# Ledger of designs, part 40: designed miniproteins, single chains, continued (4)

Each design is a single chain, and the fold is of that chain. pLDDT is the mean over its residues in the fold that is shown.

## One batch from the design tools (miniprotein)

Design m13355
Fold by ESMFold2-Fast:
Structure m13355 (fold): chain A 107 residues (1-107)
Amino acid sequence: SEELEKLREAFEKFYEHVEKIVDEMEKNGVGNKDLIDFLKQLGDEVIEALKNLSPEEAIDVIEQALRKLEEMVKKAKENGIKATPEDIERARQIVEELKKKFEELLK
């Protein structure tokens, strides 16, 4: 139960960080297709870890995903690339899908 609570907290931090990135993209237009594809890939890896790994192993995957995400966001900001409205809509869909998949796993 304590391990499951830590897993939930780790996922919530990951989800909040992804949502914050998408909000930043929408407000400032910072981002590109590569960042959005990377967000989807990391989200899928996190959900797969939650399904197939122990809570401890899944937490490690989530923490590694957060580090990779921060690194990619830093690169995107340095390159000054503008996201299209279609890119932002796709990013929002990724956030919603990630939340739905996590809520499904908790049932």
Scores: mean pLDDT 77

Design m13356
Fold by ESMFold2-Fast:
Structure m13356 (fold): chain A 75 residues (1-75)
Amino acid sequence: MKKKEEIEKLRKEAEDFLAETGKRVQDLMNKAEELYKNPEKIEEGKKLMEEAQRLVDEARDRLGEINKKIAELEK
């Protein structure tokens, strides 16, 4: 099988994963900003920001693994 096809598949997986994660993170951040406008809901906003940060950290780790696989295939 062509290494190019494997690289394209990994790139597609990374793009789809980043797009999905980016949308989720953005949605959580937007919701947190709305909650921060109400002093009584600051704790709820903080929980959403913590979830967004967790998603970013998980995405960074997964993207790193995908990029390592691509680099190995490219050589």
Scores: mean pLDDT 81

Design m13357
Fold by ESMFold2-Fast:
Structure m13357 (fold): chain A 91 residues (1-91)
Amino acid sequence: SEEEKMEKGARLLAEIVFLGRLDQLTEEDKEILKWFFDKYENGSDEEKKRLINLLAEKIKEIFPELSDTEALFMAYLILKNIDELKKALGL
């Protein structure tokens, strides 16, 4: 269930940022995103790296032409701006 929440959170976040899925978020989706953000903010360095890697994988599913390094950098920048994302999502 934690693994499933991480995967779904990463997928939702990538789709929001790159595909503009804001208007289609359910209350369950918002709870998963809030859990994902809380996990990132309060996580160990190892947990943060895991979440960055999962987000990078979901970014590559949207943009398969990206290198692993480019996808990881994009994931890092997204999560570096977590406070602005939470504000935009009303979390």
Scores: mean pLDDT 85

Design m13358
Fold by ESMFold2-Fast:
Structure m13358 (fold): chain A 80 residues (1-80)
Amino acid sequence: MEEYKEEKINFLKELYEQALEFARKHGASDEFIERLKELYERGIKELKQAKTKEEADNIFKRTLDEMQKLVDEILEEIEK
């Protein structure tokens, strides 16, 4: 279980680092960067508390979708 959670935590960390770099490159607001960090930290905290693989998968998917939605908000502002 611990290894399974660590794999998902590492994936979210990589995604967060990529999203943070992308956001900074495109001049994202401090508020946006803070929201991204809050989502990432909450997801990691919840993953560490997960009791089953199913619970971990659900938390991982939700966090991933929420983080990707924030990145899409920047893309919309750039491409409009």
Scores: mean pLDDT 80

Design m13359
Fold by ESMFold2-Fast:
Structure m13359 (fold): chain A 85 residues (1-85)
Amino acid sequence: SSQLRQQRQEMIDLLEDLIRRLDNLRSKSTDPKLKKELDELRDEAQRQLDRLRSTRNPSEEELQEQEQAVGELIGRLLDLERLLS
């Protein structure tokens, strides 16, 4: 229970950081196509964040699935940060 709550909070924190970093990248981008990709990724990150916030008592399996989804979003963010540097 405490471990699952900690994992949930860590994923919420990661998604909040991811959204902040996406907003920063969008402000630096001059390419309309990249801005669209950033907006789409931000929307997906927001949906995952909303899902995590609404799930009061997630199962271990649910958290593992969400952790995988969050990991994929982080990987995409890192690729975009590299391209926009």
Scores: mean pLDDT 85

Design m13360
Fold by ESMFold2-Fast:
Structure m13360 (fold): chain A 84 residues (1-84)
Amino acid sequence: MEPEVRVIRSSEDTFTVIATAEDPENDGKAVTRLRVLEGETDPERAAEYARREAVELLEAGKSPTTDDVGKVTVTVFALPESLG
């Protein structure tokens, strides 16, 4: 499974990043990481952070390459802060 990354704008200066990938030590099980980026207003910077989180899940123990980052699909959503 390719890692999937979702970036959700939860407020004017807050993004929620959700990264999901298959656990390399547990074939067929998904690992999900959630991070909250406070003080971030730029969706491009939030997307860059999200790509790096997903690459960390995919290439645990390895230094990510530009090609690895480029394989990650990032979707940015504008959602209300109270949506959960």
Scores: mean pLDDT 61

Design m13361
Fold by ESMFold2-Fast:
Structure m13361 (fold): chain A 75 residues (1-75)
Amino acid sequence: MAAAQAVAQAVVNRVLETGETVTVTLATEDPAAQAVLEALIALAKEAGLKVEVRPAAPVILDGVERPAVEVTVSP
């Protein structure tokens, strides 16, 4: 889970440093992407940031269409 937390922390740090909204698309059936989603929600809430999760268009990974969500982190 260290890699997922590092990705999530980088997103949270960018929002804190720039004051800009960051949007990330994550494939919901991928355990690694699910770990990033969970870490993003936890770290963003701890930092006092707003988190919104919405359905996204499916992403193509290794030629396979997979369901995805869009995670928006804002100040």
Scores: mean pLDDT 78

Design m13362
Fold by ESMFold2-Fast:
Structure m13362 (fold): chain A 100 residues (1-100)
Amino acid sequence: DEAAKKAEEELKKIAEEVLKNNTLEELVEAVERYAPPILERMRESEAFSAAETLRRRIEEARRAAEEGDEEGKLELAYLAKLLEEIVEALKKEEELEKKK
């Protein structure tokens, strides 16, 4: 209970900070920029179910945010930040593999 509540509160703070520093248009652009390379890598790893779940989550968050839903805006902000960090981590991993 306590650990789950702390995780939710931390994720909400991250999403709120991202929302304060970005417009809705910038969040949509970030998701459209970072989602495709992640989805492609997931599909290459045969994680088809997880890739479809992520794609649907992004689509639903974007739709809700564009319709003015506050929870949808927070979800979109969270996803934009998460996807950016995943792409940066993947780039760093690939660079390390090339330098061995």
Scores: mean pLDDT 79

Design m13363
Fold by ESMFold2-Fast:
Structure m13363 (fold): chain A 70 residues (1-70)
Amino acid sequence: MVVDRSKRVNVPLTNTYEATLAEAEKAKDAEELVLRPMPGVKLSEEQKQAIADALEKKFGIPVTIGEPIT
């Protein structure tokens, strides 16, 4: 998948949906959002996926989980 031609934006995934949503709203005109877990985030894969699914439903764009920020 070619990233350079798409508006694919990295969004920090935090411990709360609300904080992650606030960051995602700044990039809601992107073609795709990539949630990157911040250091210290102790969410399960299911919890991270639930946040990604909620944002995808809200904005109508693909939301994926990317590599953790370390």
Scores: mean pLDDT 75

Design m13364
Fold by ESMFold2-Fast:
Structure m13364 (fold): chain A 65 residues (1-65)
Amino acid sequence: MSEEEARRLAEQIAAAEPGIAVAMLLMWAGIARLQGDEAAVAALARAVVELATDPEVRAAAREIL
Protein backbone atom coordinates (compact mmCIF):
# COMPACT_ATOMS: atom_id res chain seq x y z
CA MET A 1 0.00 0.00 0.00
CA SER A 2 1.41 3.40 -0.98
CA GLU A 3 1.21 6.48 1.29
CA GLU A 4 -1.28 7.97 -1.22
CA GLU A 5 -3.45 4.80 -1.04
CA ALA A 6 -3.29 4.93 2.78
CA ARG A 7 -4.42 8.58 2.67
CA ARG A 8 -7.43 7.72 0.43
CA LEU A 9 -8.41 4.84 2.76
CA ALA A 10 -8.06 7.14 5.80
CA GLU A 11 -10.43 9.66 4.14
CA GLN A 12 -13.03 6.89 3.62
CA ILE A 13 -12.58 5.69 7.22
CA ALA A 14 -12.91 9.25 8.63
CA ALA A 15 -16.16 9.74 6.63
CA ALA A 16 -17.76 6.53 8.02
CA GLU A 17 -19.85 6.16 11.20
CA PRO A 18 -17.52 5.67 14.23
CA GLY A 19 -18.21 1.94 14.73
CA ILE A 20 -17.74 1.20 11.01
CA ALA A 21 -14.66 3.47 10.92
CA VAL A 22 -12.97 1.51 13.76
CA ALA A 23 -13.80 -1.82 12.06
CA MET A 24 -12.42 -0.59 8.71
CA LEU A 25 -9.25 0.75 10.38
CA LEU A 26 -8.58 -2.54 12.22
CA MET A 27 -9.29 -4.60 9.06
CA TRP A 28 -6.95 -2.60 6.79
CA ALA A 29 -4.21 -2.32 9.45
CA GLY A 30 -4.47 -6.10 9.99
CA ILE A 31 -4.19 -6.80 6.24
CA ALA A 32 -1.13 -4.51 5.94
CA ARG A 33 0.52 -6.20 8.96
CA LEU A 34 -0.11 -9.68 7.50
CA GLN A 35 1.66 -8.47 4.32
CA GLY A 36 4.60 -7.14 6.40
CA ASP A 37 3.85 -3.54 5.34
CA GLU A 38 4.49 -1.71 8.64
CA ALA A 39 5.00 1.58 6.72
CA ALA A 40 1.41 1.29 5.40
CA VAL A 41 0.10 0.59 8.94
CA ALA A 42 1.86 3.72 10.26
CA ALA A 43 0.75 5.89 7.30
CA LEU A 44 -2.89 4.76 7.64
CA ALA A 45 -2.96 5.32 11.43
CA ARG A 46 -1.33 8.79 11.15
CA ALA A 47 -3.78 9.89 8.43
CA VAL A 48 -6.79 8.66 10.44
CA VAL A 49 -5.57 10.59 13.54
CA GLU A 50 -5.34 13.75 11.37
CA LEU A 51 -8.68 13.34 9.53
CA ALA A 52 -11.05 11.69 12.03
CA THR A 53 -13.11 13.94 14.33
CA ASP A 54 -14.56 11.16 16.52
CA PRO A 55 -12.49 10.52 19.70
CA GLU A 56 -13.06 6.72 19.59
CA VAL A 57 -11.76 6.50 16.00
CA ARG A 58 -8.77 8.74 16.83
CA ALA A 59 -7.98 6.63 19.95
CA ALA A 60 -8.08 3.40 17.89
CA ALA A 61 -5.67 4.91 15.34
CA ARG A 62 -3.26 6.08 18.09
CA GLU A 63 -3.27 2.53 19.62
CA ILE A 64 -2.22 1.11 16.22
CA LEU A 65 0.78 3.51 16.01
Scores: mean pLDDT 82

Design m13365
Fold by ESMFold2-Fast:
Structure m13365 (fold): chain A 85 residues (1-85)
Amino acid sequence: MEAALARVEELVQKADDLAKQGGDALRQGDYEKATQLLNEAARQLDQAREVARQADLPPEVRERLVAQLDRARATAQAYADKAAA
């Protein structure tokens, strides 16, 4: 349980760092780098969702984590799509 939560936190932190780097690349006009970084952020969030789904957590905690991860992933994907356009 604690190990799964720590893994989700680690993956979310990696995704956040990648999303910030992607945002910086967008501001610099490096659309290729921004797209790659934001897609990688989305992949880290997909992994976090899988860990949360498989974790032996109370249903209400799992549901909230999955919802938060789904929102973060949607945001990262929207920025990646904008960078690719």
Scores: mean pLDDT 79

Design m13366
Fold by ESMFold2-Fast:
Structure m13366 (fold): chain A 75 residues (1-75)
Amino acid sequence: GREELLKRLKELIKKSLELLKKSKDLKHINQSIGLILQAIGLEFDLELGADLAEIEKRLNQLEKDLAKLEKKLKK
């Protein structure tokens, strides 16, 4: 539902901010900022009544991108 997607978006933003704080490389800083901005964009799309299935599909991709970035930063 909408509430679950909003919770997941807030968690994605929180985790992306934590990665930003831990990033010392400009590339990883830019990737973390990109994730934050895309997640904020999806929150606006939710507020404007966008299709929930489309939001979930895009959120699933952002969560995969976050996991890849986390793996690179743990290197």
Scores: mean pLDDT 83

Design m13367
Fold by ESMFold2-Fast:
Structure m13367 (fold): chain A 83 residues (1-83)
Amino acid sequence: MAEELAEEVGKVLGEEVGKEVKEGIERLQKLAEQGDEDAKIQLEALQLYSKGIVYKAKGDTEKAKELFDKANKLLLDAVRAKA
C-alpha cells in the first residue's frame, strides 16, 4: 500500500516529511481513480522515489539510484508524450 511507503519515509526523514508524502499519495490516488492519467504517472513516480529513499537509508545506494532514475524517466516520458 502506498501509505506504507510514506510511513517508511517518515521513519527515515522525520514525521513531517512522511505526512507530506502520505497526503501527496492520497491526493494522487483519488485523482488517478477518477481517470487522471497525469496523477497516475505522478503517483507511480512518487512510489518509486519513496522506495529509493528507503533503500538509500538501508545503505543500498545503487538500488536507490536505479529507483530514482526510473521515477525521473517516467516523469520525463509523460512530459514528452504531451509535447
Scores: mean pLDDT 77

Design m13368
Fold by ESMFold2-Fast:
Structure m13368 (fold): chain A 107 residues (1-107)
Amino acid sequence: SVSEKRKKAMDTLEEIMKLIKEGKYEEALELLKKNLELFEFLKKELVPDDISDMDNGELVRYYFLEGLIALSKEEYEKAYELFKKAKELAPENERIELFLEFAKSKL
């Protein structure tokens, strides 16, 4: 069930990224909103509870997943700042850049 939830989360994220690349921003947002609980699950599974215990890779995952959760709650300014922090740690990550541009488009 945990493995199945991780696969569903990754498949859903790929579908959301495809929608964003196609300029279907409202459809991408609706899919994010429908899967809020799934992204909260991924955060609990992939990221330590305490920020002080995180390495750089875990901090990137933390900021990225918190950004997805913020988008799902329509907290666009918060999502934008979280994706900016993720990009500072992983500047060549195309997925982070895609979501940063998406969040910025809602400002």
Scores: mean pLDDT 84

Design m13369
Fold by ESMFold2-Fast:
Structure m13369 (fold): chain A 106 residues (1-106)
Amino acid sequence: SKEVEELIEALENNDIDKISEILGPHVKSGKDAIAVLLNLYLVASGKATLENLKTADEVTQEDLEILGTPENRKKIAELLKKMSTEELDEVLRAALERNGLEYVPR
């Protein structure tokens, strides 16, 4: 979807405001947004499947360090670009649902 493509571009450009704009309508807190981004990374890197995604409460300090630098966010964007937009939409939906949230694409 367009939202996933815009999210990858925002990660690549380290545009935190744009990441917040894209995810904001779908999440209840910044912790939920972090969990969504982490799950996209974990699936894209082969470290998770749709059946073992993390909730916001399961995010560790080590997980936050992965997301915490511009260099790591660019690497995450590169990993996400290797997946199809359909696969990324499925992961985004599953990550939101795992956190009790709904993904309604527009």
Scores: mean pLDDT 80

Design m13370
Fold by ESMFold2-Fast:
Structure m13370 (fold): chain A 87 residues (1-87)
Amino acid sequence: EAERIAREAVEEIERIGEEAARFLEAAGLTEEARAFRQAMRDAAEMLEAKIRALVEEGASVEEVRKVAEEAIEAAREAARYMKERAA
């Protein structure tokens, strides 16, 4: 279950990053798009490491889900901010 939650959250963060990066590229912000893709990739990597550590410490599935949801929401907020700045 925890592995599935981590995988789905990573996929969602990457999807959010790609959508926002495409919007930035369309606005002519190619370097910002590249940087944002990298930031989202790093965020996904950190989330995987954090979930792995929580599981090793005996965290509940509910705790893992909360951490994943918070990371996805942070990614959505970052994407919104970048799109608003580009518009």
Scores: mean pLDDT 85

Design m13371
Fold by ESMFold2-Fast:
Structure m13371 (fold): chain A 68 residues (1-68)
Amino acid sequence: MSRLEALKEQALAELRAAPPEDRGRVLVERRGEFSREAGGVLSREEALAYEREFGTELQRLLREIEAA
């Protein structure tokens, strides 16, 4: 859990720091990394729930950045 939370925080921070043209790439790459870690550590049900929540948070952050 703490490892996945750390990866999530790192992904959000990198997405905030990325220039607009790189945000899509960062989002895809960080989601892939998070998915692999979740699948290795959590049950299938927990991994799917975590991936859905993480994806929602990334999309929300993107909307926030683009609105600012």
Scores: mean pLDDT 74

Design m13372
Fold by ESMFold2-Fast:
Structure m13372 (fold): chain A 101 residues (1-101)
Amino acid sequence: MELASEISREDNAIRDPEKQREFLRKVFDLFGEEFKRLLEEADRIIEGHELSGEAVARIIGEIMAAALTISALKVLEKPEEEIERVRRETRERIRAIVEEA
């Protein structure tokens, strides 16, 4: 149906590079705070454990992935339940890395 140029300028336009840049900018604006929060949670989980550099790198990777995912979910205005699930699963993965390290 009608008005392809209008559709491409609307909030649901998946091929609008300006909308894509705005989305990414909003995600990165939230990323730093979410990353810091997850780092503080990870510090509590790893406290008292001796970890290899490889284990630390894996934990940082999990935190980065979770921080980006949570930031994107927040920009998309997803329910807090979905965001909290990502946080919980990330904490569980970090605990598993600590136990295996």
Scores: mean pLDDT 77

Design m13373
Fold by ESMFold2-Fast:
Structure m13373 (fold): chain A 84 residues (1-84)
Amino acid sequence: MTPEQREELEKEVDEAMIRMAREVGRLTGDEEIERLMVELTRAILEGDRKKAAELAKKISELEKKRGWDKGADFFEQRAKKYEA
């Protein structure tokens, strides 16, 4: 698989995961997490990996505050991938 194809697949996976997380956020009513997820999706679509990493870190921190440790770990891992 070419590096370009791998990046496209990772982008599609990230978008699907963000859509799921947004649905969960909509059900819980956390407006701050919802806003950050919208911004993260935009940054990913624009190819702004630095901004995507920063937004993923913010989402991770907020999810930790809510006790969503698994979600927080997921977004922390995503932030590291965007920085790499």
Scores: mean pLDDT 71

Design m13374
Fold by ESMFold2-Fast:
Structure m13374 (fold): chain A 87 residues (1-87)
Amino acid sequence: EMINFSVDGQEATISQETLDKILSGELTPGEDIALKVGDKEYVFSFSTQSQDNTYLVFKDPDSSEYLVISYNPETKELKKNFRFTLE
């Protein structure tokens, strides 16, 4: 099943299977498309955890852009946290 949420007013989608693999540490970074935002496709880079949220970091395979999505394990909500570019 696909999970839908919003990033910068665009539809973002991730499969439940992909999210579960990220949360379990089973998804290989940089291999497969893990997240779609509008027409952009992102690969998984890494995740980190804090007290209240898991931060999921995705990378545009064609650029130096990274998208950080926060996941709340209590509410199961996905939200854009931050976008940045490395030069």
Scores: mean pLDDT 81

Design m13375
Fold by ESMFold2-Fast:
Structure m13375 (fold): chain A 76 residues (1-76)
Amino acid sequence: MAEEAVRRALEIADTLPEIDAAVVKLVLAVGIAVGKSTGKLKEEVVEALRLAAKHLESKGYTEQAEELRKLAEELE
């Protein structure tokens, strides 16, 4: 379920420094809002998780990035 993936992603974000956690949470919040308004919640959450993972990998948080990618794959 998209909601369970979001919950797990937020738990991962809470392991990050404040700024990186805020970026992940913002990306997820935007994805959820767009998904709810368009009826494409699953697709928008998958894209948000992939975008957040790319950001984390660029910052050296490789483990957290891989976990977010796994959540996106589980939703697909």
Scores: mean pLDDT 84

Design m13376
Fold by ESMFold2-Fast:
Structure m13376 (fold): chain A 99 residues (1-99)
Amino acid sequence: MSPAQAAARIQKIMDANGLSTSSPVDKKMLDQIKKAFDAGNKIRFDYLLDKSSPSTRYSFAMDLSKQGKLTPDTMDTIIDSIRDQGARGVQKAVDRVFS
C-alpha cells in the first residue's frame, strides 16, 4: 500500500467517525507504539493504539507505509482503534446531554 493510499483510507475512516488530525502528534506515544510493534507485542500494541490520538495513529501508519511494512492486518488494527475512539466520543456526548 502506497503512503497516499494509506493516507486516503485513514482520512476517510476518521471523517466517518468525527475525528481529525488537527491535534499534535504525541512523539513519546508514537515511539512506544513503534517499539511494541517491532517487538511483536500485540497486546501492548493494541492498548497503546487505543490510547493514542488520531494524529499519532496516522503518523504511525504513514511511517510504516513509507517503510513498506504496513500490512492489511496492521491497517485493520489501526482503523479499529479509530472506530473505537469514535464510539467512545459518541457515548461521552450522550452522557453530557443526559447528565
Scores: mean pLDDT 78

Design m13377
Fold by ESMFold2-Fast:
Structure m13377 (fold): chain A 63 residues (1-63)
Amino acid sequence: LEEAKKEALEELERLKEEHPELSKILDEAMQAVEEAKTVEEVKKILEGARTLAEQYAASRAAA
């Protein structure tokens, strides 16, 4: 669990650096990771954040 949380927080920090416009949402995801009680919860939170960042990047690239 601790390793999964550490890896997820590092990934969310990188996403925050790449998409500073999403910093508030990513901060909420980081908080959720800290409160997560299972590896599966951490994985779901991270996957949701990645999906959101991917959609944002695609929207920007299309414009």
Scores: mean pLDDT 75

Design m13378
Fold by ESMFold2-Fast:
Structure m13378 (fold): chain A 99 residues (1-99)
Amino acid sequence: SAAEQQAEVDRLTAEVENIERELQKAKDLYKQDPEKGLKAAREVIERAEEVMRRAADLAYRSTDPELQQRFSDIAVRAGRLAQEAHELAKEAEKKLKEM
């Protein structure tokens, strides 16, 4: 139903917001301990990629253009978080090689 699809949009949006908070924590950890920051960044990558894949699948399967767009927007947002977490992981790996 449309209500069930809207509930899934709301759930995935909340998951993206949680991942944004986890990415900020990973950045803060990186400043204190690059090894812990790297581990946290990798966990953010995995979660963001999972949300991106799930949202992309739901966008592809949706017959409602508005819901398709909302799922597509979530997938894009999750993809950006994965890219930012990947950049953080790369910087952490570089710092660990310099230590």
Scores: mean pLDDT 90

Design m13379
Fold by ESMFold2-Fast:
Structure m13379 (fold): chain A 65 residues (1-65)
Amino acid sequence: MELSPEELRAVLTTIPGVGEALAQALVDAGYRTLQDLENADPVKLAKVPGVDAALVAAIYRHFQA
């Protein structure tokens, strides 16, 4: 689904461990929809500033549960 950048940031901050700064970093890295995150390569996601392996796991758990 297509979200505005502000709606996407708001949804991203619902993920445990993701604050506003990390949500903005994900948007800046080129993620535009929740589907983009769901289909993201874990290796590429871990390269986003402020995202570690535990946050990558939390993001995938949130979207693929």
Scores: mean pLDDT 71

Design m13380
Fold by ESMFold2-Fast:
Structure m13380 (fold): chain A 78 residues (1-78)
Amino acid sequence: SMRQQIEDKRKELVERMNKLIDSSNIDDVTESLFRMALSVDLIAFDNAIRKDDEKYAQQVIEDSDETFKKLEERLKSL
């Protein structure tokens, strides 16, 4: 289902973020900022579930992948 796809993507992104942070030598403030940036997309996932709109859900999933890619690239540049 659409909801299952969103929940699977949420779990994937959270696990990937935890792994990136655990493998990086960053301070607590930097960690908090990266987690907050990801939380914006996770809120959009909740909105997609509420709207029950498959096109919106697909867009939000794609946007989250782009957000994560940018966060990963930024973290590697520190």
Scores: mean pLDDT 86

Design m13381
Fold by ESMFold2-Fast:
Structure m13381 (fold): chain A 68 residues (1-68)
Amino acid sequence: SARQEALREAGVRMARDLAREAGLSEEETEELVRRVEEAFDRYQPQSFAEVLDLVMEVAREFLEERRA
């Protein structure tokens, strides 16, 4: 649906904004975006609040795993 596409696009945009703020490379940014998209397929968030919560959790775990 248009709403589900808008939620996915918002999540991807948030992931890219977080990656930019964290100083991630292009390759790391695309990996974070991929993880967020996989989480969308798995958890099917229904609101912007759920999208924010999902993206923040995925980003937190990714940043903790990131190697220098």
Scores: mean pLDDT 84

Design m13382
Fold by ESMFold2-Fast:
Structure m13382 (fold): chain A 64 residues (1-64)
Amino acid sequence: LVGKHVKITYIDPETGEVKTLEGVVAYVDEEKNTVTLGYVDPETKEVKTVTIKKSDILEIESLD
């Protein structure tokens, strides 16, 4: 999974809304049961990361 270009559909734990994010899997954290994605921020064009709990993930789609 690490290094793959993916589209993740997940439930945002703050809002309960379903969100979709495209990026590269940077980490899979087994102790925290999370997936960290690297993505390009459209406003700054900087690479940023977001960490999503595996339990909040509805779908992971490969973009390769």
Scores: mean pLDDT 77

Design m13383
Fold by ESMFold2-Fast:
Structure m13383 (fold): chain A 57 residues (1-57)
Amino acid sequence: MEEVLEQAARDALLLRGYPEDIAKEAAKKIVQKYLETGEVTSEDLDKIAEEIIKKRE
């Protein structure tokens, strides 16, 4: 089930213009947040992706 959620999160990030590497890594964290809280917002998608980008800089 997590793989389906991870794929959906990755696709959402790619549609927002994030690179594939960022989208794949961020998707895993987004799925974890969803499992913990039951909810993920557009704001969460952007914040998690930005956090990964910052760590790579």
Scores: mean pLDDT 78

Design m13384
Fold by ESMFold2-Fast:
Structure m13384 (fold): chain A 73 residues (1-73)
Amino acid sequence: AEAAVEEALARLEAAVRAGDIEAAKAALRELIEAAKGLPPVKATAALFRALAIAEEADPELSEALNAALVEAL
């Protein structure tokens, strides 16, 4: 579960750097699913890391990621 979270975060960072909205959304969904298997404190920390990555994105990509996060919660 923790390894899956780190892998998803790495994919999210790569997708954001590439400007790939669909890849970033897919990585975020994988992160949320992986986080469900973690203790609440670790799950919350992983989601905050994802939000920080999303804030570094272009406005359009950032909005799409925030919408995907809200839909998954």
Scores: mean pLDDT 75

Design m13385
Fold by ESMFold2-Fast:
Structure m13385 (fold): chain A 107 residues (1-107)
Amino acid sequence: AMPTITDEQALKAAAFGVLLDPGLTREEAIERLIDIYKRMFGKEISKEEAEKLLNEVRDKLAEILKSKGYPDEIIEALKNDPAAGARLLREHLTPEEIQELFRELLK
């Protein structure tokens, strides 16, 4: 799918997807984000840019989770252990709640 969205929204969407994958290490998430951006949008980003974007999206997601009253354990895991953070999000949040987080992240 080639939606009419901004490059910033496209990057945030890709970063959100890799952050929610409990099967990816931090390094694998960075490489996956680079690959997705190249394949879907025809653009290449550096490893440094991909890592910075993952950190920005993670921090914004943590702010949203805190504002909605989610447990600190999920927020801390998301920041310190990405695979555990992704797993906890998928265990504790419904698909509808994940979709809401995605909408908030893109705004």
Scores: mean pLDDT 77

Design m13386
Fold by ESMFold2-Fast:
Formats: sequence, C-alpha cells, structure tokens
Structure m13386 (fold): chain A 69 residues (1-69)
Amino acid sequence: SKKFEELREEIKKLSDEELRILGQLSGLSVATIKKLETASDEEIEEILKKYGLTIDQLLAGIKTAKQLS
C-alpha cells in the first residue's frame, strides 16, 4: 500500500526529538515506532490495531511532530 510505504519512509527520516514527540502523541514507545520502519504492511496493521490507531492518525502524528520539533 502507498500509505504503508509513506509511513516507513517518513519514520526513517525522523530525528530523535521527532520520535519522542510522536511517541507522546501516539502512545507508542520510540522502540515500537522504529520497528515500523522495517515492518511489513501486515505487521504495521497488527501493531496499529493493538494500540487502537489508524495509519492516517499516525501519519498526521508524524506531520505534527515535525512541526513541533
């Protein structure tokens, strides 16, 4: 999916500060967020489902983290 590839590429580019802010916004640990960089589409869906998040919410969180950093 285009959105899953976008998510992986955006996470690869995040600074330590942006990862910290994204963790605060999403409730995900920094370690879990970093795991998404190399995860398959299916693994990303399972992680997001476990945490009650949508991919659109996480992409919006990335945009917010970049604006706040």
Scores: mean pLDDT 86

Design m13387
Fold by ESMFold2-Fast:
Structure m13387 (fold): chain A 86 residues (1-86)
Amino acid sequence: MRVPEEEQEAVIEELVEKYNLSEKSREDLRRLVEDELDYDALQRIQVELARKNVSPEEMVEFFRRLAELAPGNPLLSAAARSGPDG
C-alpha cells in the first residue's frame, strides 16, 4: 500500500527546505514519488544537488528517503546506490 499523499508532501517540503531546492525540483520530487519512472525529474534533481555541493553521503540519504515513499520505483533505488561509489 502506498504512503499517504500528505506524508509524501511533508517529506518533499522538508527536503526542499533542508537543501534549499528550487520550485521546479519540488515539483519533480512530487512526480517521482507519484510516478514510477520519471528519469528527467531524477536527473534534474541530481544535477541541482551536485551544483549545491551536497556530499555523496547526503545525496544517498536524500534518495533513500524518497525510495521509502515510493518503494516500487527502481530509479530512486538506483539513485540511492549511485553515489560516487556505485
Scores: mean pLDDT 73

Design m13388
Fold by ESMFold2-Fast:
Structure m13388 (fold): chain A 91 residues (1-91)
Amino acid sequence: MAVEEARARREEVLREGQRRTADFYYDHGAFPDRSYLVYGERLGRDVLLGRKPGEIVPQTPEGLALEEELEREGREAEEAVREAERAAAAA
């Protein structure tokens, strides 16, 4: 995979994770607005979950399952970028 392709996929995973988080917690009454601004472009739990420092998110089985799924997707996307960067450096 080209570095640019891997980075584009990572951005798509992050964008989708943010959207799914906003939709989930809005539908469960945790957030009043789906146009929630998320932290930076870094992959990680808080970014993928659309959390800001100090925001309270309900701990539900469904919410925890979503968190685990988004964390997995984010880790896989970040790993793919790192692998592509290593391959490019070795070429």
Scores: mean pLDDT 64

Design m13389
Fold by ESMFold2-Fast:
Structure m13389 (fold): chain A 75 residues (1-75)
Amino acid sequence: RRAQIRQLATSAVGHEILAIGHLLDGDRAGAVRSLDDAVRDVQQLAALERDDPAAYAQLQALEDKLRARRDALRA
């Protein structure tokens, strides 16, 4: 469980950094795909942390923020 949480957190951060890389290259479509992957990682992490209300709330807030960033890039 701890190793899985660490792996998902690392993956989510990695996808956020990749999204920034795509934006620096002017590749909005690539940034959207990387943000979608980050959202999926955060959703899986939130599911593992449902028994911790504080952690769960922070992960839901992060998911909402990532979705908002993705949707803004599609506009």
Scores: mean pLDDT 83

